# Designed miniproteins, single chains, continued (5): the designs that were tried, part 60

Each design is a single chain, and the fold is of that chain. pLDDT is the mean over its residues in the fold that is shown.

## One batch from the design tools (miniprotein)

Design m18065
Fold by ESMFold2-Fast:
Structure m18065 (fold): chain A 76 residues (1-76)
Amino acid sequence: EQPFIPKTPEGREVLARVQAIAQEAVEMLQQGRSLADVEKHIDERVAELKQEFPDWAKLIEEMKAQILEALRQMYA
């Protein structure tokens, strides 16, 4: 019903994994890591996730872009 919530169990798992990456990124910034280091970490984690869920690669890339935009606006 809500367009931002995946209807399939696999899609929900992908969303949960992306959310975990976002939480890791915020925690790393709070621990004093640079934004550049955090962006590299996100890139590496997202690449792993796309290999595990190739059918969801476009959604994963869109979520990555949203996370990076939010972090840059808040911490850059």
Scores: mean pLDDT 79

Design m18066
Fold by ESMFold2-Fast:
Structure m18066 (fold): chain A 85 residues (1-85)
Amino acid sequence: KEKYKENVRRSVRLEVDLLAESMKKALAEQQAKLDALKAQGITLNAKDVQKFISDMFKKAMDLANKKLEEVKKELEKKGEEYILP
């Protein structure tokens, strides 16, 4: 029983790591876009830049949280429907 839980925990950890890396890459791409705007000589207000980064981070986190909730709901529903012999 405990060995099964350990195997599931390891599998979930790998999925979480993949999700975290995907989110990190998305944030890096958005940072590169901001750097490109600065390179074009566009004068941005420091407060506007900070707000943009904050809003972008919040959006990415909200999207990931939504996906996690969807997966949790599906797993809960399937867990209840699984029949063991």
Scores: mean pLDDT 63

Design m18067
Fold by ESMFold2-Fast:
Structure m18067 (fold): chain A 74 residues (1-74)
Amino acid sequence: SPEDEFVRQLLARRARRLRDRLGTSSEAQATIGRVLGELAELARRLRAEGASPEEIRRALDDEFDRRLAEIEAA
């Protein structure tokens, strides 16, 4: 569906940014997988609640920035 493709593209862009920042080690891949899984679940929940594509994008951006800050603080 167009909504599934939209979310997939949003997650793919975040995945590329995380790989660019964290690299390709097993530890980096585990962290990337966890963050992307959490973002995918957030997107699914918001979609089920009737959120617009723009609301989903903002929520994913906010959560991504929060997760990135947590990773950089660890």
Scores: mean pLDDT 83

Design m18068
Fold by ESMFold2-Fast:
Structure m18068 (fold): chain A 78 residues (1-78)
Amino acid sequence: MREEVLEELERNARRLEELEEKAKKDPKIYEAAKPYLEEAKRHLLLGGKALMEGDVEKAREHAKKAEEYIKKAEEIIK
């Protein structure tokens, strides 16, 4: 449902913000994680845009992609 996708996007946005704050404390970790953090941001932005356009399936796919990149960043940031 649209509400579920919105909640997923918001949850992933909070998670991404926390990861960015943690990563920025170590410049080497931040540099390594940056590509994944930026891709996660891009997919969250595109997911939000898709919801605004009424494309719930597109938004769900972007939410899933954001989650994948967040997981990759977590492995680097620890």
Scores: mean pLDDT 84

Design m18069
Fold by ESMFold2-Fast:
Structure m18069 (fold): chain A 80 residues (1-80)
Amino acid sequence: SVRERRIALFEAYRKNSTNPELQKALDELIERLRAGEHPTLEEVAAFLRSVPGISDDEVENVVRGYALAEGVPIEELPPL
């Protein structure tokens, strides 16, 4: 399912990150997905950008992965 793919994606990013703030933010997004929420690309990007210590590159990597897990065309991704 889409939810399972998105959870697996966030878990993979969390596991491969050395940034504790990104890991914490991804844990929150995983819990929101498990609670039945389906945040939009814009909501995911805005949430991650609101957290001090998460770089723009980290936000872009997560958001692009999230979009690709849905099959969203690259051209429809939020601006970098």
Scores: mean pLDDT 77

Design m18070
Fold by ESMFold2-Fast:
Structure m18070 (fold): chain A 72 residues (1-72)
Amino acid sequence: MEKLSPVAKKILELIKSGKLEPGQKVTVSSLAELLKVSQSTVSKALNELEKKGLVEKKKEGDVTYYEVKESA
């Protein structure tokens, strides 16, 4: 699990290119639509990025989102 999946690499590329900015909140569903992949695939990719400290999982009310970290 130390290697990033292809979808995790795509999300990281969006962060590096400025498509996803530091401090931006993203949801599993919005990224699944953007990347044309399943929500389960995006959830696994975001979990990989969270383990590397590139995103932070947060809950606001009933909504779970991931915040992009500045060090990405």
Scores: mean pLDDT 77

Design m18071
Fold by ESMFold2-Fast:
Structure m18071 (fold): chain A 80 residues (1-80)
Amino acid sequence: MEAVSEQVQEGVVDADGNVTVTYTAPPEDAVVHASVLGEDGRLLGYTSVEARGGETVTITVPVDAAPGTRVTVSLVAYRR
């Protein structure tokens, strides 16, 4: 299955242990896979959300890391 969108965003773990990013879907419905990676490249958290065509969604991923930890969020969307 081909990805319809791939994005990389930087984030920081908040006081509740979550990383929050926003994603804007292409003009077609998609399932967005969000993978949170530490600076060492280890997977710290993962979620998936459905996004409607052209919609901006807020994605919150719980992670097992200290508040203030810098992370990279990989967002890959597949056509729904």
Scores: mean pLDDT 80

Design m18072
Fold by ESMFold2-Fast:
Structure m18072 (fold): chain A 82 residues (1-82)
Amino acid sequence: TLEPAPDESFEVPADLSERERAQRITALALRGIGEALNAELAGWEVTFHREPVEGATAARLEVRISERDGRRVVEVRLTAEE
């Protein structure tokens, strides 16, 4: 199982609106996941695909680990919920 980034990577100011806090938490979580993947999966193929989440109130993050032609591949996808 992939470990999350340290808490410092997820710092969010307390004075933000609820919506802005949710957006910042999502962005920081994605950055932390990217850092963790780079640290743990050196030498693996890592692909990151992001769908625009502008105006969305929720987003889905999917991490898929697979083997392709003898190589380990990690796909990270962010999609907006309607």
Scores: mean pLDDT 56

Design m18073
Fold by ESMFold2-Fast:
Structure m18073 (fold): chain A 105 residues (1-105)
Amino acid sequence: SMSERQRKLKVSQLQVSLLGELTTIELAVKENTEEGLKRLREAIKRMKELVEELSELMPDDEFKRLLQRYLDILQSLLEENPDMSEAMKKEVEELIAWLQQKIEA
């Protein structure tokens, strides 16, 4: 079984990767291009994979607090970028709904 130190190290590494995917999402939305939409979809897929891994390694209360912070950032991203394409908006809204479902589980 994984030691507590190994678990904490893995969680830290996954959290850094998750922040990287969030940065990619924010930049893709700001660019609002067809290539940006492709990068947005790839970053969302990676973010979901990282969230699933973190759900197995983090205490439930810490995991839900982390997801709530990401949810708040993504909601702000929608509000601050009203001119984003409908395709981008749909992808971000679907990610928000998926994260809400993970918090409620």
Scores: mean pLDDT 91

Design m18074
Fold by ESMFold2-Fast:
Structure m18074 (fold): chain A 100 residues (1-100)
Amino acid sequence: SAEEEIEKLKEEIKELMEKYKLSKEVQDLVNEALEIIEKALKGEISLHEATLKLFEIAAKLQELRDKEKDEKKKEAIDKILGLLSEMWQIVADKIKEEQA
């Protein structure tokens, strides 16, 4: 189910943050993205507003990745960005189906 897939992606993101000891700044941005995705799923914010906020967070995470000197941490941030993108696609598609 979409809910099971979202939960699995969320767990993988959390495991990457813990395993690679990502900075508090990275963790705070990732947790903010997860909160925005959850609010959109609950209908608390619009699909449009969530997309704009997530785009801004992704840009900030990309900037932090580019400044990161540890190759493993850099790869972990890239993987988290991919997982967040995948999670948002699942949530956005579910919202669109519910509006059809």
Scores: mean pLDDT 88

Design m18075
Fold by ESMFold2-Fast:
Structure m18075 (fold): chain A 73 residues (1-73)
Amino acid sequence: AAPSEEEIAEMEAKVKEADTDGDGTFDGAELARLAELLGVDRETIGPYIDYEGNGKVDRASIERILEAIRAAK
């Protein structure tokens, strides 16, 4: 099932916490921080952070990350 609005909002908060420079673009260190906050390996979410090839995390990327975490468990 698609993630709920509450799950998306919680993920957006974690994304903002991991995005230390606030530009919405993730480098390796920020991606590792997000993975730690989510309790997963960086490799689990890495492909979904740059899904559109722009390095930005939008709502669609958040939904894919939540699906990837669910699949990894």
Scores: mean pLDDT 69

Design m18076
Fold by ESMFold2-Fast:
Structure m18076 (fold): chain A 78 residues (1-78)
Amino acid sequence: LAAAEAARAAATALIDAGPEDARTAAAGVATVVGRLTGDYAAALARGRAIAALSPDEARAAIEALLAEVAAEVAARRA
């Protein structure tokens, strides 16, 4: 329960920090992660790692990650 709430909070923070495209991608990832046991831990760890970066590095890392995730989600939904 607490781990799931932490993962959701991290996803919300990414949505709030990112551009509109990033918000859409992050929302999709949060929904999919809820279906896959174990992915919450990976998502949380990644969010913490990004939070530790400088603001400029964090933006670049978030944009790159969300672009790759969006492409993977689009391919899987096709």
Scores: mean pLDDT 54

Design m18077
Fold by ESMFold2-Fast:
Structure m18077 (fold): chain A 82 residues (1-82)
Amino acid sequence: MKEELEREVALGVVEISLAVLVAILKENGKVDPEEAKRMIKRALEHAKKNGLEEEAIKLLREVAERYPQLREVIEEVLEEFE
């Protein structure tokens, strides 16, 4: 139960981080690349520690396809983790 909850929270951190970045992009028309990279990297590290690296990478790639403005930052973080 606790391990399952920890995994759900880890994946939730990735989802929330991406949702926040998308919201910033929609409201401001742009995101700070360094801040975006920091948020994505932290979320991916948290997911990796909980055995959810593959699921997190899939979510990141889906967001990169849907939001080209975030693609460069997402791909850069993925290259650093692979």
Scores: mean pLDDT 77

Design m18078
Fold by ESMFold2-Fast:
Structure m18078 (fold): chain A 81 residues (1-81)
Amino acid sequence: MKLLDFVQEEAKRRGLKLKPSQVQAVAQFLAQEYKLDLNSELDEDLVEQLRKDPRVPLALSLASVMEDNVDQILQKLKEAF
């Protein structure tokens, strides 16, 4: 799966309904933190690391309350972590 798919699935699992810009910002944040390309396929080990990373649920929660564009959400995520 790709990072965007991972973020959408993780949000659904946690009962969060994210807007497209919120999903995109969280995916871009994780791509930068893990030094990944957004278009690359995630291997099983990396998916497992992401599922265990406490920054993932925190980033999802933070993004879920923001209605700003991708760049503003991404900047806030970087400042928070």
Scores: mean pLDDT 80

Design m18079
Fold by ESMFold2-Fast:
Structure m18079 (fold): chain A 75 residues (1-75)
Amino acid sequence: EIEELEKKAEELIKKDPTSPEAIHYLVQIANLYIEKKDYEKAVEYYERAADIASQLDPETAERLREVAEKVKEKL
C-alpha cells in the first residue's frame, strides 16, 4: 500500500512538481508511517509535502510543517 502510494506521488511530481494531488498522496504516506510508528519517515514525507505546498498555498505548507514538528517530538 505505502509503496503503491509512493509510486503515484513520484509519478505526479515528475509530471508536475507543484501538483496538489502529489501533496495529498505525500500526506497519506506520512500518516501511514505514523500508524507504523516510523516517525522518521513520516517527518520526511510531511516536509516534502510542505515544500510543494509552499509554492501553492502558504497556509497549507505552514500547517504541514507544524505537523512535522509535532511528530519530531516522538523521535
Scores: mean pLDDT 81

Design m18080
Fold by ESMFold2-Fast:
Structure m18080 (fold): chain A 124 residues (1-124)
Amino acid sequence: GSLDKDPEVQKLKSLLVSAIVLGEKYGNKELIDNAERALELINAGRLEDAKLPLAKALNLLGKHYLDIGLLDKAKELYELALRLYREVGDTEGEAEALKNLGEVYKKQGKYEEAEKLFKEAKEL
């Protein structure tokens, strides 16, 4: 099907629009810039080029959900960001996403799982 009719692509576009609105509300320019760039590239059919700004936007959006205590939403966003960082070979972004996942597990009281994630991030 066309990208405009792909339900996964539509879900990502809706998530990016939400990220822009949130970034504007809280003055997070980095979230706005990455979400707008990802959305531009997706709309242009440049899906591979969209992966890095998308990963950055999802990681920043995940931090917001972590800060307000929506741990399951934060986890899903960080897991997607981690996958995208790994696909593009961004080792710094991969380490940050692993560290952020560790903070989710720590807030859930899963300290052993959190320490494993923090160790993996440090070894990158």
Scores: mean pLDDT 88

Design m18081
Fold by ESMFold2-Fast:
Structure m18081 (fold): chain A 97 residues (1-97)
Amino acid sequence: LSLEEKYDLIDFMMRTMLNALSRQLGFSPAQRAALLAEMHKIVDEVMEMYKNGEPLDKIIEEFYRRMKEALLSHGVPEDLADAIALSMSDRVYDILS
């Protein structure tokens, strides 16, 4: 996959997950937009780490940590936030490897 294809695939998965989560938890449009903006910032920052040649394990650990924090800060319950962050991290690992 090209760098652009990797970014697009990660973005698609993030948006798909957020749409399902927003329906499940009853997020307002404003809440959904706020979480999407924070998620997008996380993706941009980890993609910069990837471009800079940071070790993949470090990139994925940072992605997991920040994603879980973002979900928790937007009212996602701890167990669900952890499960989503882990699932997304596994997928990002597959895309970047």
Scores: mean pLDDT 87

Design m18082
Fold by ESMFold2-Fast:
Structure m18082 (fold): chain A 103 residues (1-103)
Amino acid sequence: MINLDKLYNTVYETLLKAGVPEEDARGIATLIMVLASESKSEEEFVEKVTKAILQMFKDNPEELREILRKVAKVLGIEISDEESLEEIARKVARELYRIASSE
């Protein structure tokens, strides 16, 4: 079972370490927590989070790539410049779910 409080705190702290402003980090962490509460599986969570993040940054994909790069570094995820934004977002979403599901 996913721990929603742990998920929120993990997302919020990771975004702050990635240089995201506090208000934006709270908003994104809240959105991801809501999407997790509506998801019945890891796969559904990953799909919903990936879609929501891509939609949020649809007009600024370069900004999303920079944020995802910093987030991946904080989480210890290897990413390549050859990977699509969707592939990187899916990797990040899976790691967040894994962290929140561990305890």
Scores: mean pLDDT 85

Design m18083
Fold by ESMFold2-Fast:
Structure m18083 (fold): chain A 85 residues (1-85)
Amino acid sequence: SGLEEGIERISEEVRREMEALVAQYAPVVGEAPAQALLDEALRKLEEIKEDILAGKKILGNRGTIEALREPLRELRRRLEELAAA
């Protein structure tokens, strides 16, 4: 339960950061493209969370945090690329 609670807490933090990031970029890149990137990032976060909980990924504490934060890093990169175009 402690592992599941920790993963859920980190996932919730990442989800909130994703939403804030998309709100910041939507006026620059457009609402629809920003929402599409958010939906993809949230799907990837859920997949990683499920893989860790199912034991498909055996990671230490740092590896778990890094894996859960990867979709947020990808979302930021893609929003920055779209804003620069």
Scores: mean pLDDT 85

Design m18084
Fold by ESMFold2-Fast:
Structure m18084 (fold): chain A 74 residues (1-74)
Amino acid sequence: MEIDLSHVAPLYRLLWRSLAEEAAAQGRLIEDPAVLRDTRESLLELMRRVGYPEEVIRAVEEWIDRLDAEAPLE
């Protein structure tokens, strides 16, 4: 199986943005960056459903943490 973490960043950003838009439509406080950062769990759950190994999911989680620390999305 080919594991390319570079594909995860676009997926994470798309899912986060989509969820943030829906959350904003339902409530304004959900746009808080701290709450939006917690949205990464939704991506990780999706990866588990698709059947990614836990090692890959862990690597993705660490990668997202580093990415968010360097340039957090608004």
Scores: mean pLDDT 57

Design m18085
Fold by ESMFold2-Fast:
Structure m18085 (fold): chain A 82 residues (1-82)
Amino acid sequence: MEERRRIVERALELAEEARRLVELGPGYWKQAEEYAKKALRLLAQIPELASNAKGALDQMKTVEELVRTVVALARVAASLVE
């Protein structure tokens, strides 16, 4: 349904922005972490990814690891709505 697709599109947008911020350098990592966590909270609303998204929020130790995980999960979510 349209609602699920919109959630995935928002999560993907936030995940890609977080990746871009990480690539700009450590001065942007706090903002990248905030965008990544917002994307993960959106992905947690998708039943097929809820456990993976919640696990990522609980276990991530570095901003780079968090951003890599959310980008991967958002890409999987995008494939589920296509």
Scores: mean pLDDT 80

Design m18086
Fold by ESMFold2-Fast:
Structure m18086 (fold): chain A 82 residues (1-82)
Amino acid sequence: SEIDEFLEKIAKEEGVSVEEIRESISEYGAEEAKELYELMREFEARRPELDDATLRAFSAEAAAQPKTFETRKRQLRRLLEA
């Protein structure tokens, strides 16, 4: 159920339904969803290292980007490289 909680969090942040997120997972497959989940876990682990301005910029960029696994993975990788 950690994945279900993660999906609910993403749905809330993206302003879409959980059903829309689940449909995206079905389209992209379990491996893509797992990669995103692992990136989010790394992000949460490193969150204390990130300043509020960086977190706000990430959230604003996420709101402006297409709501896909590919865009979210790219955003997270870029954030973690900073």
Scores: mean pLDDT 65

Design m18087
Fold by ESMFold2-Fast:
Structure m18087 (fold): chain A 60 residues (1-60)
Amino acid sequence: GRAAEAGRALGAAEARLHPDMSEAEVEATAKGAGQAGAMLAGGSEEDGRRGALEGIREAL
């Protein structure tokens, strides 16, 4: 959904800025990017979080 796509873009951008994130930082970043993605694009925070995790993994 739109939240997942927005979360993915935000998560990828954050990972490029902070490529040395720990597992805990990845989880916190995915949650934050997911929330922001849902707010910007509409949809669920969980949908955004899943997208953000994928974006982070693709960028690292």
Scores: mean pLDDT 83

Design m18088
Fold by ESMFold2-Fast:
Structure m18088 (fold): chain A 71 residues (1-71)
Amino acid sequence: KLAEELYELGIKNPDEFFQEVTEILVELEEAGADQKFLDEFKDAAIKAAKGDEEARKKVAELAAEAKKYLE
């Protein structure tokens, strides 16, 4: 669900998509998420911002997985 919503947001409003991704990253850092996961998320977000559709899908999937660190 979150992955689908975030992917759809990236298509309709890329600026808002990037803001949501940034907010998730901040929450993950505060929650003490693994640095390797954070680095992977950041790398995918940068590629998605450059128009890589596969990277956009990857960001949405990683964002959904990120909820495990916020529980």
Scores: mean pLDDT 73

Design m18089
Fold by ESMFold2-Fast:
Structure m18089 (fold): chain A 88 residues (1-88)
Amino acid sequence: MQPLPAPQALERVKRLLDEGASRVVVTDQALDSTYLEMELLDDEDRVLGRLRTAMTPEEWTALVDAVHAHLEERRRAGVRFRPAPPSP
């Protein structure tokens, strides 16, 4: 699949967070390119969505900050995320 541009990736991530995603996992990142893959998971570690994106380091930082702010806001608003049970 072709990677999404940063604005489309951010909108996709926000929609998945609204659908109940509580975690973002970077599954692959190319150090010498702006390419990365990520999965968004719920409290039970179920994959709600996957995406690939190509973005600058600045756009990546903005996306990470937006995700972190969204998750913190939901947590502070009384939405509780259960930690995934530790898997041996």
Scores: mean pLDDT 66

Design m18090
Fold by ESMFold2-Fast:
Structure m18090 (fold): chain A 70 residues (1-70)
Amino acid sequence: SEEHQEELIKNLKEFLEEVKKLDFSEEERKKIDELADKAIEAIKNKDFKEFKEYAEKLLQAVNEAVEKRK
């Protein structure tokens, strides 16, 4: 439903605001932003499978960036 789409977009944007507080390189931020844009596009298209794929890649990219700074 459209209500679920708006909720998912809101939750994703809130997650991205927290991620922006982290000290990532410009290259890492660009990759994260591109994956986030694709996830948002999938939500708007009601493609839940594509959303899951890009959301998972987004989380992986964030985790990899954090892991490199241990």
Scores: mean pLDDT 80

Design m18091
Fold by ESMFold2-Fast:
Structure m18091 (fold): chain A 102 residues (1-102)
Amino acid sequence: LKVEEHPLLNYLKAVNKFTIKIGSKPEEVPLEEKKKYVEALGHIVKAGHLGSLVDADLEAFRAFLKEVAPEHAEELWAVFEKAKNDPNASLEKAIELLKSLE
């Protein structure tokens, strides 16, 4: 059980820890964990907190997208960048791509 901690802080902490891990050993992370990471980042983006991530975290996430779906990484990243202005549209596109990876 989680107590009295804002949900977005939990997602931010998970993203930061995962970003460090994926930046070091991206090949060791299974696809299901990568899907969870994208979902967690989507929640941060939807809440308007993408700017809370440091540049290193954003760069590592971009590299991880290239590892998971190299043909779609740039398109996904562009959608997340636009999420500063329209987070809902970014989540829909990310979800559609993740479904196509199944």
Scores: mean pLDDT 53

Design m18092
Fold by ESMFold2-Fast:
Structure m18092 (fold): chain A 61 residues (1-61)
Amino acid sequence: SPLDEYLAEFQALLDAGATREELLRFVSKAVDELYEKGFSEEEIGLFLQRVGELYAAHLAA
């Protein structure tokens, strides 16, 4: 799934110690690309929820 690929890239950025600014830039780009690929607002919303969960888990570690 393209969503799983973007989530894997986001996790790799977290693991690499990317800054909040770099993470936000990545998420913005990913959302734009998902819209261009015809993903629904619901699917993009679920992607953003999972991004937030990964970020929260990373900060708690």
Scores: mean pLDDT 88

Design m18093
Fold by ESMFold2-Fast:
Parts: C-alpha cells; structure tokens; sequence
Structure m18093 (fold): chain A 65 residues (1-65)
C-alpha cells in the first residue's frame, strides 16, 4: 500500500541520517540498496521524488567517505 511505502521511506530517511552521522559506509550501502528497491515499487510521483532525493543523498554520502 502507499501508506506502507511512505512508512518505509520515513524509516529509510531516519536510517540514512543516522548512517551519515556515524560515517557508517556499510549501513549507507544497505540503505541505498533498500531505497532503490522501494523506488521500483512506488507509483506516486511525489513519493518517487522523495525516494530519489534520499538515493541522491546516500550516493553523495558514500562518495564523500
């Protein structure tokens, strides 16, 4: 459901923030993988945009480590 996908994105956003704060490359890679899988399941344009933003942030964080 869309509600379940939104909740998974919220969890991903929180996990990404924590991984960035801890400079945890392993967790950053795991979060990136999960976000990419979520993006494939999302049909709503606004949720797609939000997921893509989080993917971009995760990729930037990995590149900076």
Amino acid sequence: SMEELEKQLENGEKGLAEAIANKDLSTLRAVLHELRELLKKIKDPKLKERAQKLIDEAEAAIASL
Scores: mean pLDDT 86

Design m18094
Fold by ESMFold2-Fast:
Structure m18094 (fold): chain A 76 residues (1-76)
Amino acid sequence: SADIEHQIEAFRKALINLKEKVGIEAVKTVFTMLGLRLGEKLADIEALLKGMSDEEVIEKTVEYRRKLLLEKEKKK
């Protein structure tokens, strides 16, 4: 959906701004919150975060947001 892609690009820009203004740990907090909302286990999220660069954290946070938006569209 074009609307989802517009929301995702706005979200990516918001994460980049969050990193610049607050730091990468704030982005990692958003990643953890979205992962838990998707049903991921905290230990699995923590293991992923230990292996990821700052850029990978941003991109995987965007991926989690996309999954949540797609799930919301499927639930009427």
Scores: mean pLDDT 84

Design m18095
Fold by ESMFold2-Fast:
Structure m18095 (fold): chain A 66 residues (1-66)
Amino acid sequence: AELAAEKAAEYAHQGHGGKAEDILMEAGADPETAGGGAQRAQILANAGDIESAKEVMHEAMRNAGA
């Protein structure tokens, strides 16, 4: 779960929100949870707030039961 969240946050930081969403879905998140989490993390990463982006990914993974 933690490694998947970190990898998703890294892709979001690189502007690859779709890949971040795919990683969350592969880890067991439903499409709505994955899409919402990836979108929020992408917004935070684009603003330069990488730590908050990571927290959003970890929270999405916990809520997905992954």
Scores: mean pLDDT 70

Design m18096
Fold by ESMFold2-Fast:
Structure m18096 (fold): chain A 65 residues (1-65)
Amino acid sequence: SELEEKAKELASLSPQEFADLLGRMTPEERDELILLYRAYVDGLTPEEFEALRKKIEEKRKELEK
C-alpha cells in the first residue's frame, strides 16, 4: 500500500522536482527508489500500467512547450 502510494507520488512529480529529489539522494537511496518504482509497476494490472504510462507521457508533453 505505502509502496504503491509513494511510487504514484513519484510518477506525479514534475521532472524538475524529480531531478531535485535525485540530486539530494545518495547512490544507495537512488537504487532504493528505482527498486520501489519497479516493484510498483510489477504490482499493477495492465489497465493500471497503461494509466501510469499515460501520466508519464502527459508529463513528457508538458516539457515540450
Scores: mean pLDDT 62

Design m18097
Fold by ESMFold2-Fast:
Parts: sequence; structure tokens; C-alpha cells
Structure m18097 (fold): chain A 64 residues (1-64)
Amino acid sequence: AEKKEQEEKKKEILAKSDKELEAKVKSEEDREILELLKKLSEAAENEDAEKGEELAKQFQEFKE
């Protein structure tokens, strides 16, 4: 229970960090990268290996 609660809390903190990062982002391009990063984190948490790999590939292509 303590481990599960800590993991859930970390998830909430990560979601909060997204809003702080958004305030720091000055361009829409950076925001799109942030959105992709968030989706990658969600896919990893859901153990969606296939979706995570596809999103990671898209992130790499977009960043390049």
C-alpha cells in the first residue's frame, strides 16, 4: 500500500510539473515536445510497450 500510494503521488507530481514546464515554454514547438513526453510517460506506466515504442520513435523524429 505504501509503495502504491507513493507511485500514485509521483504521478500527480509529474502532472503538476507539466503545468510548470508549460509556463517556461516560450514556443508551441517546445509545448508539442512536452506533450509527446507526457504521452510517453503514460504509455510506460500502462506497460503499453507497443505504444511507447511508437511514441518514442515519433519523439525522436520530431526532435531531429
Scores: mean pLDDT 64

Design m18098
Fold by ESMFold2-Fast:
Structure m18098 (fold): chain A 75 residues (1-75)
Amino acid sequence: SSMKQEADKLIDEGAKAYDNKDYKKAVEYYSKAISLLSEDDPRRPMTLSSLATAAYEDGDEKLAKEAMEKSKKAI
């Protein structure tokens, strides 16, 4: 579906931002991707884990912890 393709594009852009050390942009792209993924989407835990890593690098410890917990509990 078009929404799945949009989420995949945002995940790819998040990874590119992370590689460029633009952690704030990576957080924005991954957060937007998560909003487009259903709770049961297999990409959701991986995307939350990527968000947690980007947030830690950006210095947002609160967001990093929240994303990491959501990734592990699939809630």
Scores: mean pLDDT 85

Design m18099
Fold by ESMFold2-Fast:
Structure m18099 (fold): chain A 94 residues (1-94)
Amino acid sequence: SPQDIKQLTISATGQIMYHLSQLGFSIDQRRTASSILRDTSIRMSQSTSISQIQQITNDTIRQIQSRLGLSDSQRQSMQDRVRQSMQQTQQYLS
């Protein structure tokens, strides 16, 4: 259901941010990450379709990549985690 997909996406986003924090986030990166997650949670709570959930997810990924000043290793780890989360979502939809 859309509600299950929404919950899965929120959980996946949290896991990605947790993983990135283990890679040595600075204080500024943590503040920016918290802001992005807060905005994402609000947008997700207002979403009414799978298409909106996907768009919010893509926007969140883009914001993390552009605003956190990620190292190459952090970016690669994030991409791998995002692919894993999207694959799980796709399996749920199939």
Scores: mean pLDDT 71

